# Designs tried in a protein design run: designed miniproteins, single chains, continued (4). Part 46

Each design is a single chain, and the fold is of that chain. pLDDT is the mean over its residues in the fold that is shown.

## One batch from the design tools (miniprotein)

Design m13568
Fold by ESMFold2-Fast:
Structure m13568 (fold): chain A 57 residues (1-57)
Amino acid sequence: SQEKKDQAIRLSEESSRHAAEGDMEGALRYARKAQELIDSLPPEVRQQTIQQIRDHM
């Protein structure tokens, strides 16, 4: 769903923010949550979500 996509992107952004601050534990926690949401999406939506995260960096 769109809500899961948006949440996965947001969690990936949080992971990057924590990594930039030197909080690797927080970064890994958010990254794992994002990955779990991505894995729960249908394959076609999953690919689109991964691409959006890459574009966002």
Scores: mean pLDDT 80

Design m13569
Fold by ESMFold2-Fast:
Structure m13569 (fold): chain A 94 residues (1-94)
Amino acid sequence: SLYDKLLEAVDRAIEAIEAAKTHEELLAALREFGERAYEELKKSPDERVLKILEELDAGLEEAGKLEDFEERKAAVLEALRRAKEQLEKLKEEE
């Protein structure tokens, strides 16, 4: 399902970001996540999923304003974990 594929993508992104030691590694993990999420959403359009990804994007933009790497990383992880919780709830409704 779309939810299973997106949850797998979010879990991979969380793991990669937790392991990231530089801003470049953090950005690389986010780009990989975005590419995977976009490809899956393109194959199976879902407006509720799009809303979750829009909220995640807003959270990532706010995290990007933080000057400290560890604070930015923590904010990014919080945004991804929130998106995961929202995706899990949508999957439960199906």
Scores: mean pLDDT 85

Design m13570
Fold by ESMFold2-Fast:
Structure m13570 (fold): chain A 111 residues (1-111)
Amino acid sequence: MEEEIQKLLDEIRKLAERAKKLLDENPYVSEEQKAEMKALIDELVKRVEEIVNDPSLTDEEKLEIARLALRYLQNVVELLERAKKSKDPIEQLVYIRLAEATLREGLEALK
């Protein structure tokens, strides 16, 4: 169980770094919005780390919450990759806005 949680945390951290890199490579996102979205990504990672280290939670509860956070970050990365592949500036901005909304929903979903 603990080994599975540590593996999920490693995957979450790798996806967070991938998302930040995709934001840096996007020409349509302002510097301020990149900073804000990176802060949301860092806050989500921090909340997962706090939950995993909470002695009041069972290993099963920690695993479920870590898997939920992983799913949100996977969706964020997918949306940012779709933005990168799009040749339409409006479509790129739509995917960026959906990625931001997904990050905010993920933060609200984490206990």
Scores: mean pLDDT 86

Design m13571
Fold by ESMFold2-Fast:
Structure m13571 (fold): chain A 66 residues (1-66)
Amino acid sequence: SPADEERLNNIIDNLEREVRSLIEQGVPKEEIRERVDRYVHRLRLMGLPEEHVQKIRDRLYKLIEE
């Protein structure tokens, strides 16, 4: 639904802001990946569909590799 899409986009935007902040602070890429893995694990525990969890993980990993 549009409301589910909006919530998903808000979660992605919040996590992207946090990842960008960690990159700006000079946190090593490996530590940022570990933190992302903890975020996606929490999203699974919150009941997000696995397809959405993987899309979030892939998006954040792409951001780290930039």
Scores: mean pLDDT 82

Design m13572
Fold by ESMFold2-Fast:
Structure m13572 (fold): chain A 89 residues (1-89)
Amino acid sequence: MQEEAAEAVRELAERVEARFQRVVDAVRDDPAVAEAVRPLLERLLAVLAETGRAVEAAANAEEAAEALRRGLREAERLLAEAEAAVAAA
């Protein structure tokens, strides 16, 4: 269970990181894209900060893993919104 949970979190984190990098690359290339995605990137950073605090507040490793997984899923949702904003710009 612990190894499987850790693997799922790692895979989710890798996907979030790859998607975030693609959004950052698009922002660097176009100022209109940068303005359109700015509030979404600010929300993403807030979600990641809240996730870090939730992980630190967890009573055990299982709760920490679930908090991290929840935060990464919300980050993935915000990245999908950012990707849509990039495509619309």
Scores: mean pLDDT 79

Design m13573
Fold by ESMFold2-Fast:
Structure m13573 (fold): chain A 77 residues (1-77)
Amino acid sequence: VLDEAIAQAPPELQEVARRYLEAGDKVGALEIAFRARPDNEELAEELIKYYESLGDTELARIVKLQLERARAERAAA
């Protein structure tokens, strides 16, 4: 899921995400990938789970709102 999302991101964001993965920062890579594809429900769910595991309820809420907005925009288009 994460590797596929990174592959779908713009080249500049792919490079940033790849560097995060090389540094062992999977969360940073997920954040970059989700920013590029905010309508990706699977990626959003993975990121929400990580933030909740860290106790960061606010970031988890922000991801949920971003996903809802992106999905609403797609439905309207």
Scores: mean pLDDT 73

Design m13574
Fold by ESMFold2-Fast:
Structure m13574 (fold): chain A 78 residues (1-78)
Amino acid sequence: SEADIKEVADILVKLLRGEPVSKEEIERAAELLEALSLEEFRELLKLVAKKLGLPEPNLTDEELREAKESLVKWLRDL
């Protein structure tokens, strides 16, 4: 959902900026992220890039699948 994408984006932006994020927020972000479709994940990455002032990522569906899996693992290993 749009709400889930926004929530995950807000948490990811904080983490990438080095801002404090609770363990519970990280676990919630990982759970929500894992449940997102590839289309929703693409929109998530665009939103994160926009919030960070970075160019929009241009990833294939295969690269998106790999990026999503890697990001979930990274969050759970924090």
Scores: mean pLDDT 85

Design m13575
Fold by ESMFold2-Fast:
Structure m13575 (fold): chain A 81 residues (1-81)
Amino acid sequence: SSSDIQRAIDIVVDLLRQALTQTDINEMQRLLQRARRIAQKYRDQDPRIAQAVDLIDQALQQTDINEMKSLAQQAIDVLQQ
């Protein structure tokens, strides 16, 4: 339902915002992986969520924490449209 999608977006945004506050790359990866698992369940139901999953996947491939944060912020921006 639309209500379930909105709740999923809110949880994913909160996890991504937590990721932005991390200084440890391992903790950031854990938060990004958790956000990805929730978002993946709704990927086919909302194009914003599909795009956010792709951005989170790109973030998880990075070795630089600042690049990971940039991609996580882009995912937040997409989800808040």
Scores: mean pLDDT 90

Design m13576
Fold by ESMFold2-Fast:
Structure m13576 (fold): chain A 85 residues (1-85)
Amino acid sequence: MSPEQTRHRIGLITRLMDGLITVLSQTTDQNERNKLLQETIDFLRKLRSQETDPKVKEFIDRVVQLLEDALKNNLSPQELRQKIR
């Protein structure tokens, strides 16, 4: 993979996370929040299985770990935004 393609893919995942955090900030139902987090984790795991770039795989792994931590420890949308880079 070229460095430009790697950055582009990481950028797309980052935008997906920004969208998720925005939706979570508007979600008052804990069950709906947990479902959104789980569906995003499942999507990212599927995306990782089709990815060939090790840097993108590493980034996906970091994001999945953060979302699993958010699900387990009820991290706020603000804490999620701070931890995603």
Scores: mean pLDDT 82

Design m13577
Fold by ESMFold2-Fast:
Structure m13577 (fold): chain A 90 residues (1-90)
Amino acid sequence: KPPKTAFEEFLDYLEEKYRELLALLEAGVDKETLLALLEEAREKARELGDDATVKEIDQLIELLETDPEEARKRIEELLDQIEETKKLRE
């Protein structure tokens, strides 16, 4: 198979980070740890010029502070979107 594109590598990265966020959120870890992971993902998206993902992460940060259940649902939806995108690229 051809090597993964930068886009596919970024999707793998986001999938891993969002799965980690869900696990940590379910474990009830401190907000500062969750925010640090989101900031890391945001910085990576910014480096790649993915403004849409940057805005999505900004919304997740706000939701984690105001409505953690909605944040969890949103992360699950984003993971589903990543899986669908990967299937379409194959």
Scores: mean pLDDT 78

Design m13578
Fold by ESMFold2-Fast:
Structure m13578 (fold): chain A 78 residues (1-78)
Amino acid sequence: MYFSDEQIEAIINAAESKVKLSDEQKAALRDFLRNTPIEELKRMSEEELYVRVSSIPELSSLSGEQKRAIVEAIKSQL
């Protein structure tokens, strides 16, 4: 199964409670979440998800702490 648009926006809002994201970064995160099966995300460790998020070009400029906040936001909605 894939996330609905409503679930994706909930994840974006959770991430933005901890880290300020640009419109381009939010768009990239939405595309990642829309195209990644929930079952794949559930099976990933926090470390594996951190690597996956770090591989998104638009998010690569974020600090390790900011990337971790995104990982936590995704995991909190699984």
Scores: mean pLDDT 85

Design m13579
Fold by ESMFold2-Fast:
Structure m13579 (fold): chain A 62 residues (1-62)
Amino acid sequence: MELYEAKKDYEAKKKDELSVKKGDLLLVKKENEDGNVLAISQRTEKEGLVPKEVLGEKLGEV
């Protein structure tokens, strides 16, 4: 899994989406072809879809 920092806030619009804040650490499990990624927020410990555009710097791999 890849670790990223969120570069901007995102508020979930659907039950399968993840709300994130700028600076949140996100573990990306899968990239979808529709421009979303499946991620786990380390702050909230919740899993969900976020737009790939929310991902900032890749910090490493786990």
Scores: mean pLDDT 80

Design m13580
Fold by ESMFold2-Fast:
Structure m13580 (fold): chain A 110 residues (1-110)
Amino acid sequence: MEKEKVIKEIEKLKKESLEILKKEGHEKAAEAVEEFKETLIRLVEEGADLQTVLRTARSVLEWIKKNKERPDEELAEAIEAEKEVLLIRAQPLSVEEFLERTASLKPPPR
């Protein structure tokens, strides 16, 4: 699959996500989607698996469609978490390194 075609699909999925979020008034989630898009494009440029990147982008759009009625802060947090998971999955990491990085996604004890 060509990188240029993948980047165009990511831009299309971003536009669809932003239209949904803006219609619902979700400003923080819209900002998270913009940051997620930049991360997806960077991964494509760095040679990540194009199918994994596209699947993740499509999954985020479908999740937004199903959860658009949730609070803006909750949507933004979920999109940011998915970005971090994608960054871990896109790298050829050992099991130990994957577990260490995944553990860092936990909030500090309250």
Scores: mean pLDDT 74

Design m13581
Fold by ESMFold2-Fast:
Structure m13581 (fold): chain A 97 residues (1-97)
Amino acid sequence: MTLEEIAEAFRKLGKQMGKEELGEELAEAALEGLEKLLEKLREIAETEPPEISQVALAAYFILEKQREIEELGLSPEEAYERFKEEAEKKEKEIKEI
């Protein structure tokens, strides 16, 4: 997945959410690099209403994990199994509270 593909995805998402300006800002950050994109997503997660902040936080998590996958050399299948186990552990913790 290229930064250009990520940028285009954020432009489309921004249009779908009625937040085209935010989608364009995220696309510009993505073209500057993954670190800039993560910084912008964190800023949006802190400043925007819950409907938008939740999407920004989810995207931040996914992209940060994608960076970890690349650093560890994991395949998409191996990454999916790893994240599935983490998600199942978190679901179990919530149910035990």
Scores: mean pLDDT 70

Design m13582
Fold by ESMFold2-Fast:
Structure m13582 (fold): chain A 111 residues (1-111)
Amino acid sequence: SERDRLIAEAERLIDEAFDPSLPDEKRVELLEEIYELVKSESPLGIAVRNLLVGQLQYLIERHKARSVDELVDAFVRELQNRGYVPTDEEIEIIRKIVEYLVEKGEITLSK
């Protein structure tokens, strides 16, 4: 189905962005693309947003993240545990994505 194709494209995009073997320059480009998609109302943007919301909400519940900083730190820790050390530039793009989703009320931080 069209929905299944969009979900598969969104999953591929997110998996590629967090692949430890991807060069940092290409990861920055891909994270910026994900950020623009998350802000868009396109069908692919909605699919990317829904997947990221699910992943981030899982991290909030697992780590009891109470702030954007705590959630970003939890995400970075998960990436490091998977063998990837994000750059400061990559962390700042991840922070922008997280901040956008919190501001829009799409993810709920722990109390």
Scores: mean pLDDT 88

Design m13583
Fold by ESMFold2-Fast:
Structure m13583 (fold): chain A 66 residues (1-66)
Amino acid sequence: DLEKKAKDIAKKNAKQLEQQLASLGVSITELVSEETKKLSDKTVQHTLTFRTSDGIEAVATGVATS
């Protein structure tokens, strides 16, 4: 269940990113894209791309390995 693990890690990293941005007065306004990529036989990467209140994109990534 590497895809589930990668997604959960990406979501955890996204929450950390949201907290860091909030400390700067910036908020996440929308999820622009979400993708899952198989990097190898044992490694899956999940990427979440967000738009911020400043109009800049922010990215959170999770990688899971078996």
Scores: mean pLDDT 85

Design m13584
Fold by ESMFold2-Fast:
Structure m13584 (fold): chain A 89 residues (1-89)
Amino acid sequence: MEAEREALLEEARRIAEAVADRYVAELASVVPQAQLDALRDRSIGTAVAETRARLDADPATARAEVERIAVAVPERLYDAFKAELGTSV
């Protein structure tokens, strides 16, 4: 169903945005806003793209994995970014 697919992609975007926004708030005092905005856009875009790819490959399995993907992608990208920052301080 097209409406179900769109709803799942919108849910993935919403979850990824919420996770990314938490990281942006934590890093706002130590990282330039332009870098935080770029990473936010990348993490949200990647989460939606991975969700779309899973829906195209196996829609039934993808429904169960939307939240996992939408949470894991921002966490992976921001944790990697924080590790790079930690090396500098």
Scores: mean pLDDT 80

Design m13585
Fold by ESMFold2-Fast:
Structure m13585 (fold): chain A 71 residues (1-71)
Amino acid sequence: MERRILEALAANVRAVGEREGRTEEGREAAEVILASPSLEEAAARLRDRYPFAARMARTALQGLAQKPEAG
């Protein structure tokens, strides 16, 4: 399910944002991820405003390319 993947990505983005001292950016990026219908759409939206979160979304997409199912 894409929702589960988006939730996992959002949680990771929040954690990374906190570690980098960018808690508000991480939270906003997580909201964009959760509002997106797919990982690909989330990555595209994040690329425009939140490049660090966009990189994380791309990594998740690459992982899915290696695994046909997200679990």
Scores: mean pLDDT 75

Design m13586
Fold by ESMFold2-Fast:
Structure m13586 (fold): chain A 69 residues (1-69)
Amino acid sequence: SLEEKTVRDYREAIQTLAEKMKELAAKAKADPENAAFYQKRIDGYKKAIERLNEKLRELGLEPVEVPEV
């Protein structure tokens, strides 16, 4: 159904953003002089995940955990 597809799309988007955050965290560790730049991008992805989790909550579904990075 359209609803099932929407839920899958939200969860897939969250997983993709979480993976990008982990990649940025690894880059920050390898390039500490630019850590603030990478952290700003990580913070942006955290906000995007939270917005998707809000949409999941509105549908009565459990949110996906935001990665600690």
Scores: mean pLDDT 85

Design m13587
Fold by ESMFold2-Fast:
Structure m13587 (fold): chain A 77 residues (1-77)
Amino acid sequence: ARELFERAAEAGLAGNYEEAARLAAEGGKAMGEELGGEIAEGLALISGGVGRAVGDPEFGGEGAARVARRLLEDPRA
């Protein structure tokens, strides 16, 4: 899961916003499968939203990717 989110951040930084959203959604689904299939779709939707935000120029692109990575590694940070 974490590897998929890392690839999503990289895709967003490269300007591949659709791929970033897809990879983030896939990562969220993988996390949901580990925790319980019932939450897989919810995590996929949230992760897809983060992937789109990473590609948003107004949100800061690189800054958004950094925040997403930070949240995945340390939710308390």
Scores: mean pLDDT 60

Design m13588
Fold by ESMFold2-Fast:
Structure m13588 (fold): chain A 79 residues (1-79)
Amino acid sequence: KEKELTEKAAEIVARRAQELLGFDPEKVKQAVLDSGLTAEEILDALRKAADFYESMKNDVTEKLAEAYRKAAEEVEKLL
């Protein structure tokens, strides 16, 4: 169960990184899995990133914060 949740969380992060930055989703997914983070730790990291970028209060970081928020919402639905 835990491994399956972590893999699905990694897929969400990879898809969002592709949409936002044009990164290769397979490489991003592998990097997330190689980090050894659990799905809950991935969720916490996404939430912290969203809060950090939101605190910068500019147009570029506002869009980045929104992307992290949406990724966190999708990961939260897996838990």
Scores: mean pLDDT 78

Design m13589
Fold by ESMFold2-Fast:
Structure m13589 (fold): chain A 77 residues (1-77)
Amino acid sequence: SVTTVTVKGIPSEEELRKILEDLRDKGATKITVSVIGPDGTVKSLTFSAKDVDEAVEKSMKLIKEMKPEQVVITGTS
């Protein structure tokens, strides 16, 4: 199954962590974080759902650099 969560603008670290943990708890084994910049540039990072701390750290670094218009988070099982 596939679950997608869309955040408009720049999520906080706490908001991102909550989303990732919720997806993991719902049975996601893989999580993809897609960061969409204001110029339309898309960068995606993929993590094992068990690696929430790494996913938060790497995604937040990218989010702070890109200052996104939108972040799309996809959990797959």
Scores: mean pLDDT 87

Design m13590
Fold by ESMFold2-Fast:
Structure m13590 (fold): chain A 97 residues (1-97)
Amino acid sequence: MSPLEQIGELLLQLGLSEEEVRLVLEALRRLVPSEDPRAAISREQFLAAIEELRAEGHERVAEFLRLLFDRADRDRKSVTLQELIDVLRELVALGNS
Protein backbone atom coordinates (compact mmCIF):
# COMPACT_ATOMS: atom_id res chain seq x y z
CA MET A 1 0.00 0.00 0.00
CA SER A 2 1.40 3.43 -0.93
CA PRO A 3 1.88 6.11 1.80
CA LEU A 4 -0.98 8.16 0.27
CA GLU A 5 -3.29 5.11 0.27
CA GLN A 6 -2.47 4.57 3.98
CA ILE A 7 -3.20 8.25 4.74
CA GLY A 8 -6.51 8.04 2.83
CA GLU A 9 -7.69 4.98 4.82
CA LEU A 10 -6.73 6.62 8.14
CA LEU A 11 -8.54 9.86 7.21
CA LEU A 12 -11.72 7.88 6.43
CA GLN A 13 -11.44 6.19 9.85
CA LEU A 14 -11.25 9.67 11.45
CA GLY A 15 -14.60 10.58 9.84
CA LEU A 16 -13.51 12.66 6.84
CA SER A 17 -15.74 12.34 3.76
CA GLU A 18 -14.48 10.79 0.51
CA GLU A 19 -14.33 14.31 -1.01
CA GLU A 20 -12.33 15.68 1.95
CA VAL A 21 -9.92 12.71 1.72
CA ARG A 22 -9.50 13.32 -2.05
CA LEU A 23 -8.64 17.01 -1.39
CA VAL A 24 -6.04 16.05 1.26
CA LEU A 25 -4.44 13.40 -0.99
CA GLU A 26 -4.31 15.81 -3.98
CA ALA A 27 -2.56 18.43 -1.78
CA LEU A 28 -0.05 15.85 -0.46
CA ARG A 29 0.61 14.51 -3.99
CA ARG A 30 1.49 18.08 -5.11
CA LEU A 31 3.83 18.44 -2.09
CA VAL A 32 5.44 14.96 -2.51
CA PRO A 33 5.04 13.82 -6.16
CA SER A 34 7.52 10.96 -5.55
CA GLU A 35 5.33 9.64 -2.68
CA ASP A 36 8.60 8.94 -0.78
CA PRO A 37 7.53 8.63 2.89
CA ARG A 38 10.91 10.11 3.95
CA ALA A 39 10.77 13.19 1.68
CA ALA A 40 10.67 16.42 3.70
CA ILE A 41 7.81 18.88 3.24
CA SER A 42 8.97 22.29 4.49
CA ARG A 43 6.83 24.34 6.88
CA GLU A 44 6.45 26.99 4.15
CA GLN A 45 5.22 24.39 1.60
CA PHE A 46 2.53 22.88 3.87
CA LEU A 47 1.36 26.32 5.06
CA ALA A 48 0.97 27.33 1.39
CA ALA A 49 -1.08 24.16 0.71
CA ILE A 50 -3.35 24.95 3.69
CA GLU A 51 -3.92 28.51 2.42
CA GLU A 52 -4.77 27.21 -1.10
CA LEU A 53 -7.45 24.94 0.41
CA ARG A 54 -8.88 27.89 2.40
CA ALA A 55 -8.90 30.08 -0.74
CA GLU A 56 -10.93 27.34 -2.51
CA GLY A 57 -13.51 27.33 0.34
CA HIS A 58 -12.35 24.08 1.98
CA GLU A 59 -11.91 25.64 5.45
CA ARG A 60 -12.67 22.46 7.45
CA VAL A 61 -10.07 20.43 5.48
CA ALA A 62 -7.54 23.30 5.73
CA GLU A 63 -7.94 23.51 9.54
CA PHE A 64 -7.65 19.71 9.87
CA LEU A 65 -4.39 19.75 7.87
CA ARG A 66 -3.06 22.67 9.95
CA LEU A 67 -3.62 20.70 13.19
CA LEU A 68 -2.16 17.53 11.63
CA PHE A 69 0.97 19.34 10.37
CA ASP A 70 1.43 21.16 13.70
CA ARG A 71 1.31 17.82 15.56
CA ALA A 72 3.70 16.14 13.08
CA ASP A 73 6.08 19.15 12.82
CA ARG A 74 8.06 18.44 15.99
CA ASP A 75 11.18 20.36 14.77
CA ARG A 76 9.15 23.34 13.37
CA LYS A 77 10.97 22.92 10.02
CA SER A 78 9.53 19.99 8.05
CA VAL A 79 7.08 17.09 7.98
CA THR A 80 7.34 13.73 6.16
CA LEU A 81 4.52 11.48 4.91
CA GLN A 82 5.70 8.88 7.47
CA GLU A 83 5.28 11.40 10.32
CA LEU A 84 1.75 12.19 9.04
CA ILE A 85 0.91 8.44 8.97
CA ASP A 86 2.25 8.04 12.53
CA VAL A 87 0.15 10.98 13.83
CA LEU A 88 -2.98 9.73 11.99
CA ARG A 89 -2.52 6.25 13.52
CA GLU A 90 -2.30 7.85 17.00
CA LEU A 91 -5.49 9.87 16.34
CA VAL A 92 -7.39 6.77 15.12
CA ALA A 93 -6.28 4.82 18.24
CA LEU A 94 -7.44 7.67 20.52
CA GLY A 95 -10.81 7.91 18.71
CA ASN A 96 -11.39 4.16 19.19
CA SER A 97 -10.55 4.35 22.92
Scores: mean pLDDT 81

Design m13591
Fold by ESMFold2-Fast:
Structure m13591 (fold): chain A 97 residues (1-97)
Amino acid sequence: MSIDELLDRAVDIANRLEDLALASGDRRQTRAAILAGSTVTLLRMLHAVGGRLTDEQKANMIKVLDEARKQLDPEQAAVMDELTKTLKEAVRKIQEE
């Protein structure tokens, strides 16, 4: 899968997470979903300009996603796990270029 295909997949997963969080009526879960979606947007923008993450930025991104996951119910946490896996693969491919 290409970097662009992985990032498009991440957008779709983030949108599913947002829909579930909004349907839950839980403001904490909605904030976590917004944070995840913002992370996807920042990574897409970085890739569009040929940018790369430092090891510190990569670690901080993972930490932010892990903290967001703790605020989610099990159904939403499963979607977040799918998103985190997709983003880690996208970052791995970006760093290999």
Scores: mean pLDDT 82

Design m13592
Fold by ESMFold2-Fast:
Structure m13592 (fold): chain A 60 residues (1-60)
Amino acid sequence: GEKAIEEVARKAGVSKEIVELSLKNALEAGATAEQIAESINAAVPEVEKSLVKKAVEGLK
């Protein structure tokens, strides 16, 4: 959802647009929501995997 993307952006200290582009690029590269969630959580532990999965679902 839109709110999930905004919350990821807030916790990661980046803009909403950067989050949307990063998620779209990863999906285009064939990454699964689970792989994207693992990568973001590893880089920014404050961003829960479940939150990343909600952001990916809201993008579709």
Scores: mean pLDDT 80

Design m13593
Fold by ESMFold2-Fast:
Structure m13593 (fold): chain A 103 residues (1-103)
Amino acid sequence: MSAEEALEAIRRGDILAAAVGMASLIAQAGRYEAAEELGRDLGLPRVGKEVARLLQQGDIEGAGFMLALMVLQAGVSMAAALARLGEILGDEELARGARELEK
């Protein structure tokens, strides 16, 4: 899943597809620690570590499901979570696109 597909999932309200997109972006970057950092930022460090573990095992769909639960439990929008992930990954275009969807 591409950054564009993740943004489109948010636009249509497909939370699970957006979360799987986020998991795919972390896996493509090879930066599993980004999931742990996101979990710490959202106040759910244990869930962030579980997402990283699932990504290391190649379970993108399981990681996406756990990411969706993490975002919902944190009480933030999926767009806010994707914007923060973009910042963590150094993807300024993704972070900007996600911030535009928060409105």
Scores: mean pLDDT 85

Design m13594
Fold by ESMFold2-Fast:
Structure m13594 (fold): chain A 65 residues (1-65)
Amino acid sequence: SERRKRVEEEMRELAERAGVKSLEIDLETGKVKVEGETRKQVLGGAAVEILMISLSADELIEERR
């Protein structure tokens, strides 16, 4: 849906800003998987932001169900 595409774009921006090179986004479960050795403490804040956006998208998708 349109909202999903927008969330994916925003998450990509946040991941790039946080230095994340590879991630999988599951909007059905509202989960974000980060793959690789990007285990920096600096990701703490950014990872929370990405997860919150993912959860928000799932809530919006549920409203349409």
Scores: mean pLDDT 52

Design m13595
Fold by ESMFold2-Fast:
Structure m13595 (fold): chain A 79 residues (1-79)
Amino acid sequence: MEITVTLADGKKVTLKIPEEMTAAEALDIIEEKLGDELPLAKALLAIIRAIDPDATLTAEEFERLLRASQEFNERLAAA
């Protein structure tokens, strides 16, 4: 699956992700492709991994997590 993320500086990054992944794999994708962007998504994935290291999420669930983190960042920037 392909997801396009808009960063805080307005840059767009396209992520190619598997249909299903572990929280650790999802966190690695964010760290590699997005760096320090979307800290809320990174924090939530770290919590999921700590609670259940074998937990998996779908591409759609990962996209929703990224979108929620983007919305949080946009609201924070507007404050």
Scores: mean pLDDT 78

Design m13596
Fold by ESMFold2-Fast:
Structure m13596 (fold): chain A 94 residues (1-94)
Amino acid sequence: VSEEELQKEIDEAMRLMQIGVTEIMLKNFAKKSDEEVRKTTLEWARSLGYSDDVAEQIVELVLEATKRVREAKSEEEIREIARELVEQINKLKA
């Protein structure tokens, strides 16, 4: 039972790390063209061993999130976009 509580703490720490890394990534991608974002994301997903189907889905999610970040007016909004993207990608892996 205590192992379940420890696992939840580990999962939360990993989630926060993923959100932070994703926020930095999206801010950098917002300065690039959509074609560069698509190419970089696809090469990255393939290098991590994702199937082509999952890689293409990740590309579309990242591209959409990048477009939203370009229109974002606050750091809080960018963080929420990053959080939503992490949740969407994790659902693809489930």
Scores: mean pLDDT 81

Design m13597
Fold by ESMFold2-Fast:
Structure m13597 (fold): chain A 67 residues (1-67)
Amino acid sequence: HMEEELERIKSALEKVKEAVATATPEQRDIILDVAAEVLNISKETVEKAVRGEISIDEAARIALEKR
């Protein structure tokens, strides 16, 4: 269960990172807001992950710990 959920969150964060790379500033803001809501983590955590300030593994662990 937890292992499958971690993999799913990591996959989602990779897709968010790809989407943000080609998005306009306005679209980027929406993508980050939606990702934060869907993954139940802070928008700041999602942004740090897509900027490479934290690893996708670390961001996914934060999401799981928040439950």
Scores: mean pLDDT 78

Design m13598
Fold by ESMFold2-Fast:
Structure m13598 (fold): chain A 57 residues (1-57)
Amino acid sequence: GPKPSLLRLLDVLKREGYLPEDADISTQEKALLALIKGFSKIDDPLRRQRLVQEAKR
């Protein structure tokens, strides 16, 4: 499965509406594709930075 840090970031993207709740993240490869798709929907670089910080411990 994908790394825990990546899963936390994807959960933040789903919660904030940048990624569908049903997005396939079952593998590391699919999780990375979902991350790229989620970030591509964020037009504001500061918003991207805030989401990354929220996903960090």
Scores: mean pLDDT 73

Design m13599
Fold by ESMFold2-Fast:
Structure m13599 (fold): chain A 85 residues (1-85)
Amino acid sequence: MIKDPSLSEEEWQKLEEGRKILEEKVRELQAAGKSPEETAEEVHKLALELIQEKQMSPRVASRLLAYMIALVTEAWLEQRLAEKS
């Protein structure tokens, strides 16, 4: 992924690490048979914990939360499309 020019190298590293952790959590929850709602709630909690623990700036935090929303939405759409194919 191309580095976001509005973020410092440190902020970009924290964001990339956070995104990877969220992706892994979504895969784990899908493998466990969790519903889209349960997946959304657990991933949202994890995103907030990562923001707090890693002391993410508001810029990094907002981008991580936006990615979390996209990731959860993609997982939900994949499941819905599979049901209709």
Scores: mean pLDDT 79

Design m13600
Fold by ESMFold2-Fast:
Structure m13600 (fold): chain A 83 residues (1-83)
Amino acid sequence: SEKLKKVEELAKETLEEGKKLAEEYLKRPELSPVERMQEVYDELIKKGHELAKLSRDLLLKLQNKEITQEEAEEIVKKFIEEV
């Protein structure tokens, strides 16, 4: 329960910061939508948002078929237990 609440708070903080950064990068029309997303993730990771790094790493591995959905769920579960 407490570990889940801590992960939910970290997710909320990451989403709020991500929204602010996305609004700033919308002012840069020279960047593609993919490049803007990359900039947002890079900035969140620089600011210490471990959930942003985890999310990006898992998404890339899933897209490349390096892991299954079930394996990704186990990685998330372990992250929650370690928080």
Scores: mean pLDDT 73

Design m13601
Fold by ESMFold2-Fast:
Structure m13601 (fold): chain A 76 residues (1-76)
Amino acid sequence: ELTEEEIAELKEIVDNTDFSKLKPPFKNLSEEEKKAVAAGIVMAASKLTPEQAEAFKREVLKGLGISEEEFEKVLK
């Protein structure tokens, strides 16, 4: 689970990050960049139905070349 401080930090990073310009492989991103990407995915998914959110999450993770386990670790 994300702490309140982590959520606030991620919001600042997300507001300053243009996800369309992130071109390096996800594994080569900094810890902060990984958390920003993960936060953006969570925020986008939160506006979808549960079925659409799962489909969206899997599609994005597939595009980034990361596993669901790696994604969950980044969110912590």
Scores: mean pLDDT 63

Design m13602
Fold by ESMFold2-Fast:
Structure m13602 (fold): chain A 100 residues (1-100)
Amino acid sequence: MKKSVEKLIADLQQLLANFDKMSKKEISREIAIIGASATLLELHARLNPEEVSPEVKEKIRKVVDLASEAEKYVVQGNFEEAKKKVQEILKLTQEILEEL
């Protein structure tokens, strides 16, 4: 899990660094990849309940939900709110890493 979380942090940082230079399609694709990665983390946490606390599981679920919200904002063309959601995902993912 830890290596997957570290990779997700790197992917989020790269997305945020390039966000204002990216097309709607590129932003949508990267957020979808982030959402898929978060869903795999949730599945891993469910299959390995001894490796993660209930608090970490709740944070992973929140990351999945925030990724879905970010996708909705991108579809609406609200890139400012989409970027804020990606920033919230990064903060939560860093907190998850510290608890692992």
Scores: mean pLDDT 88

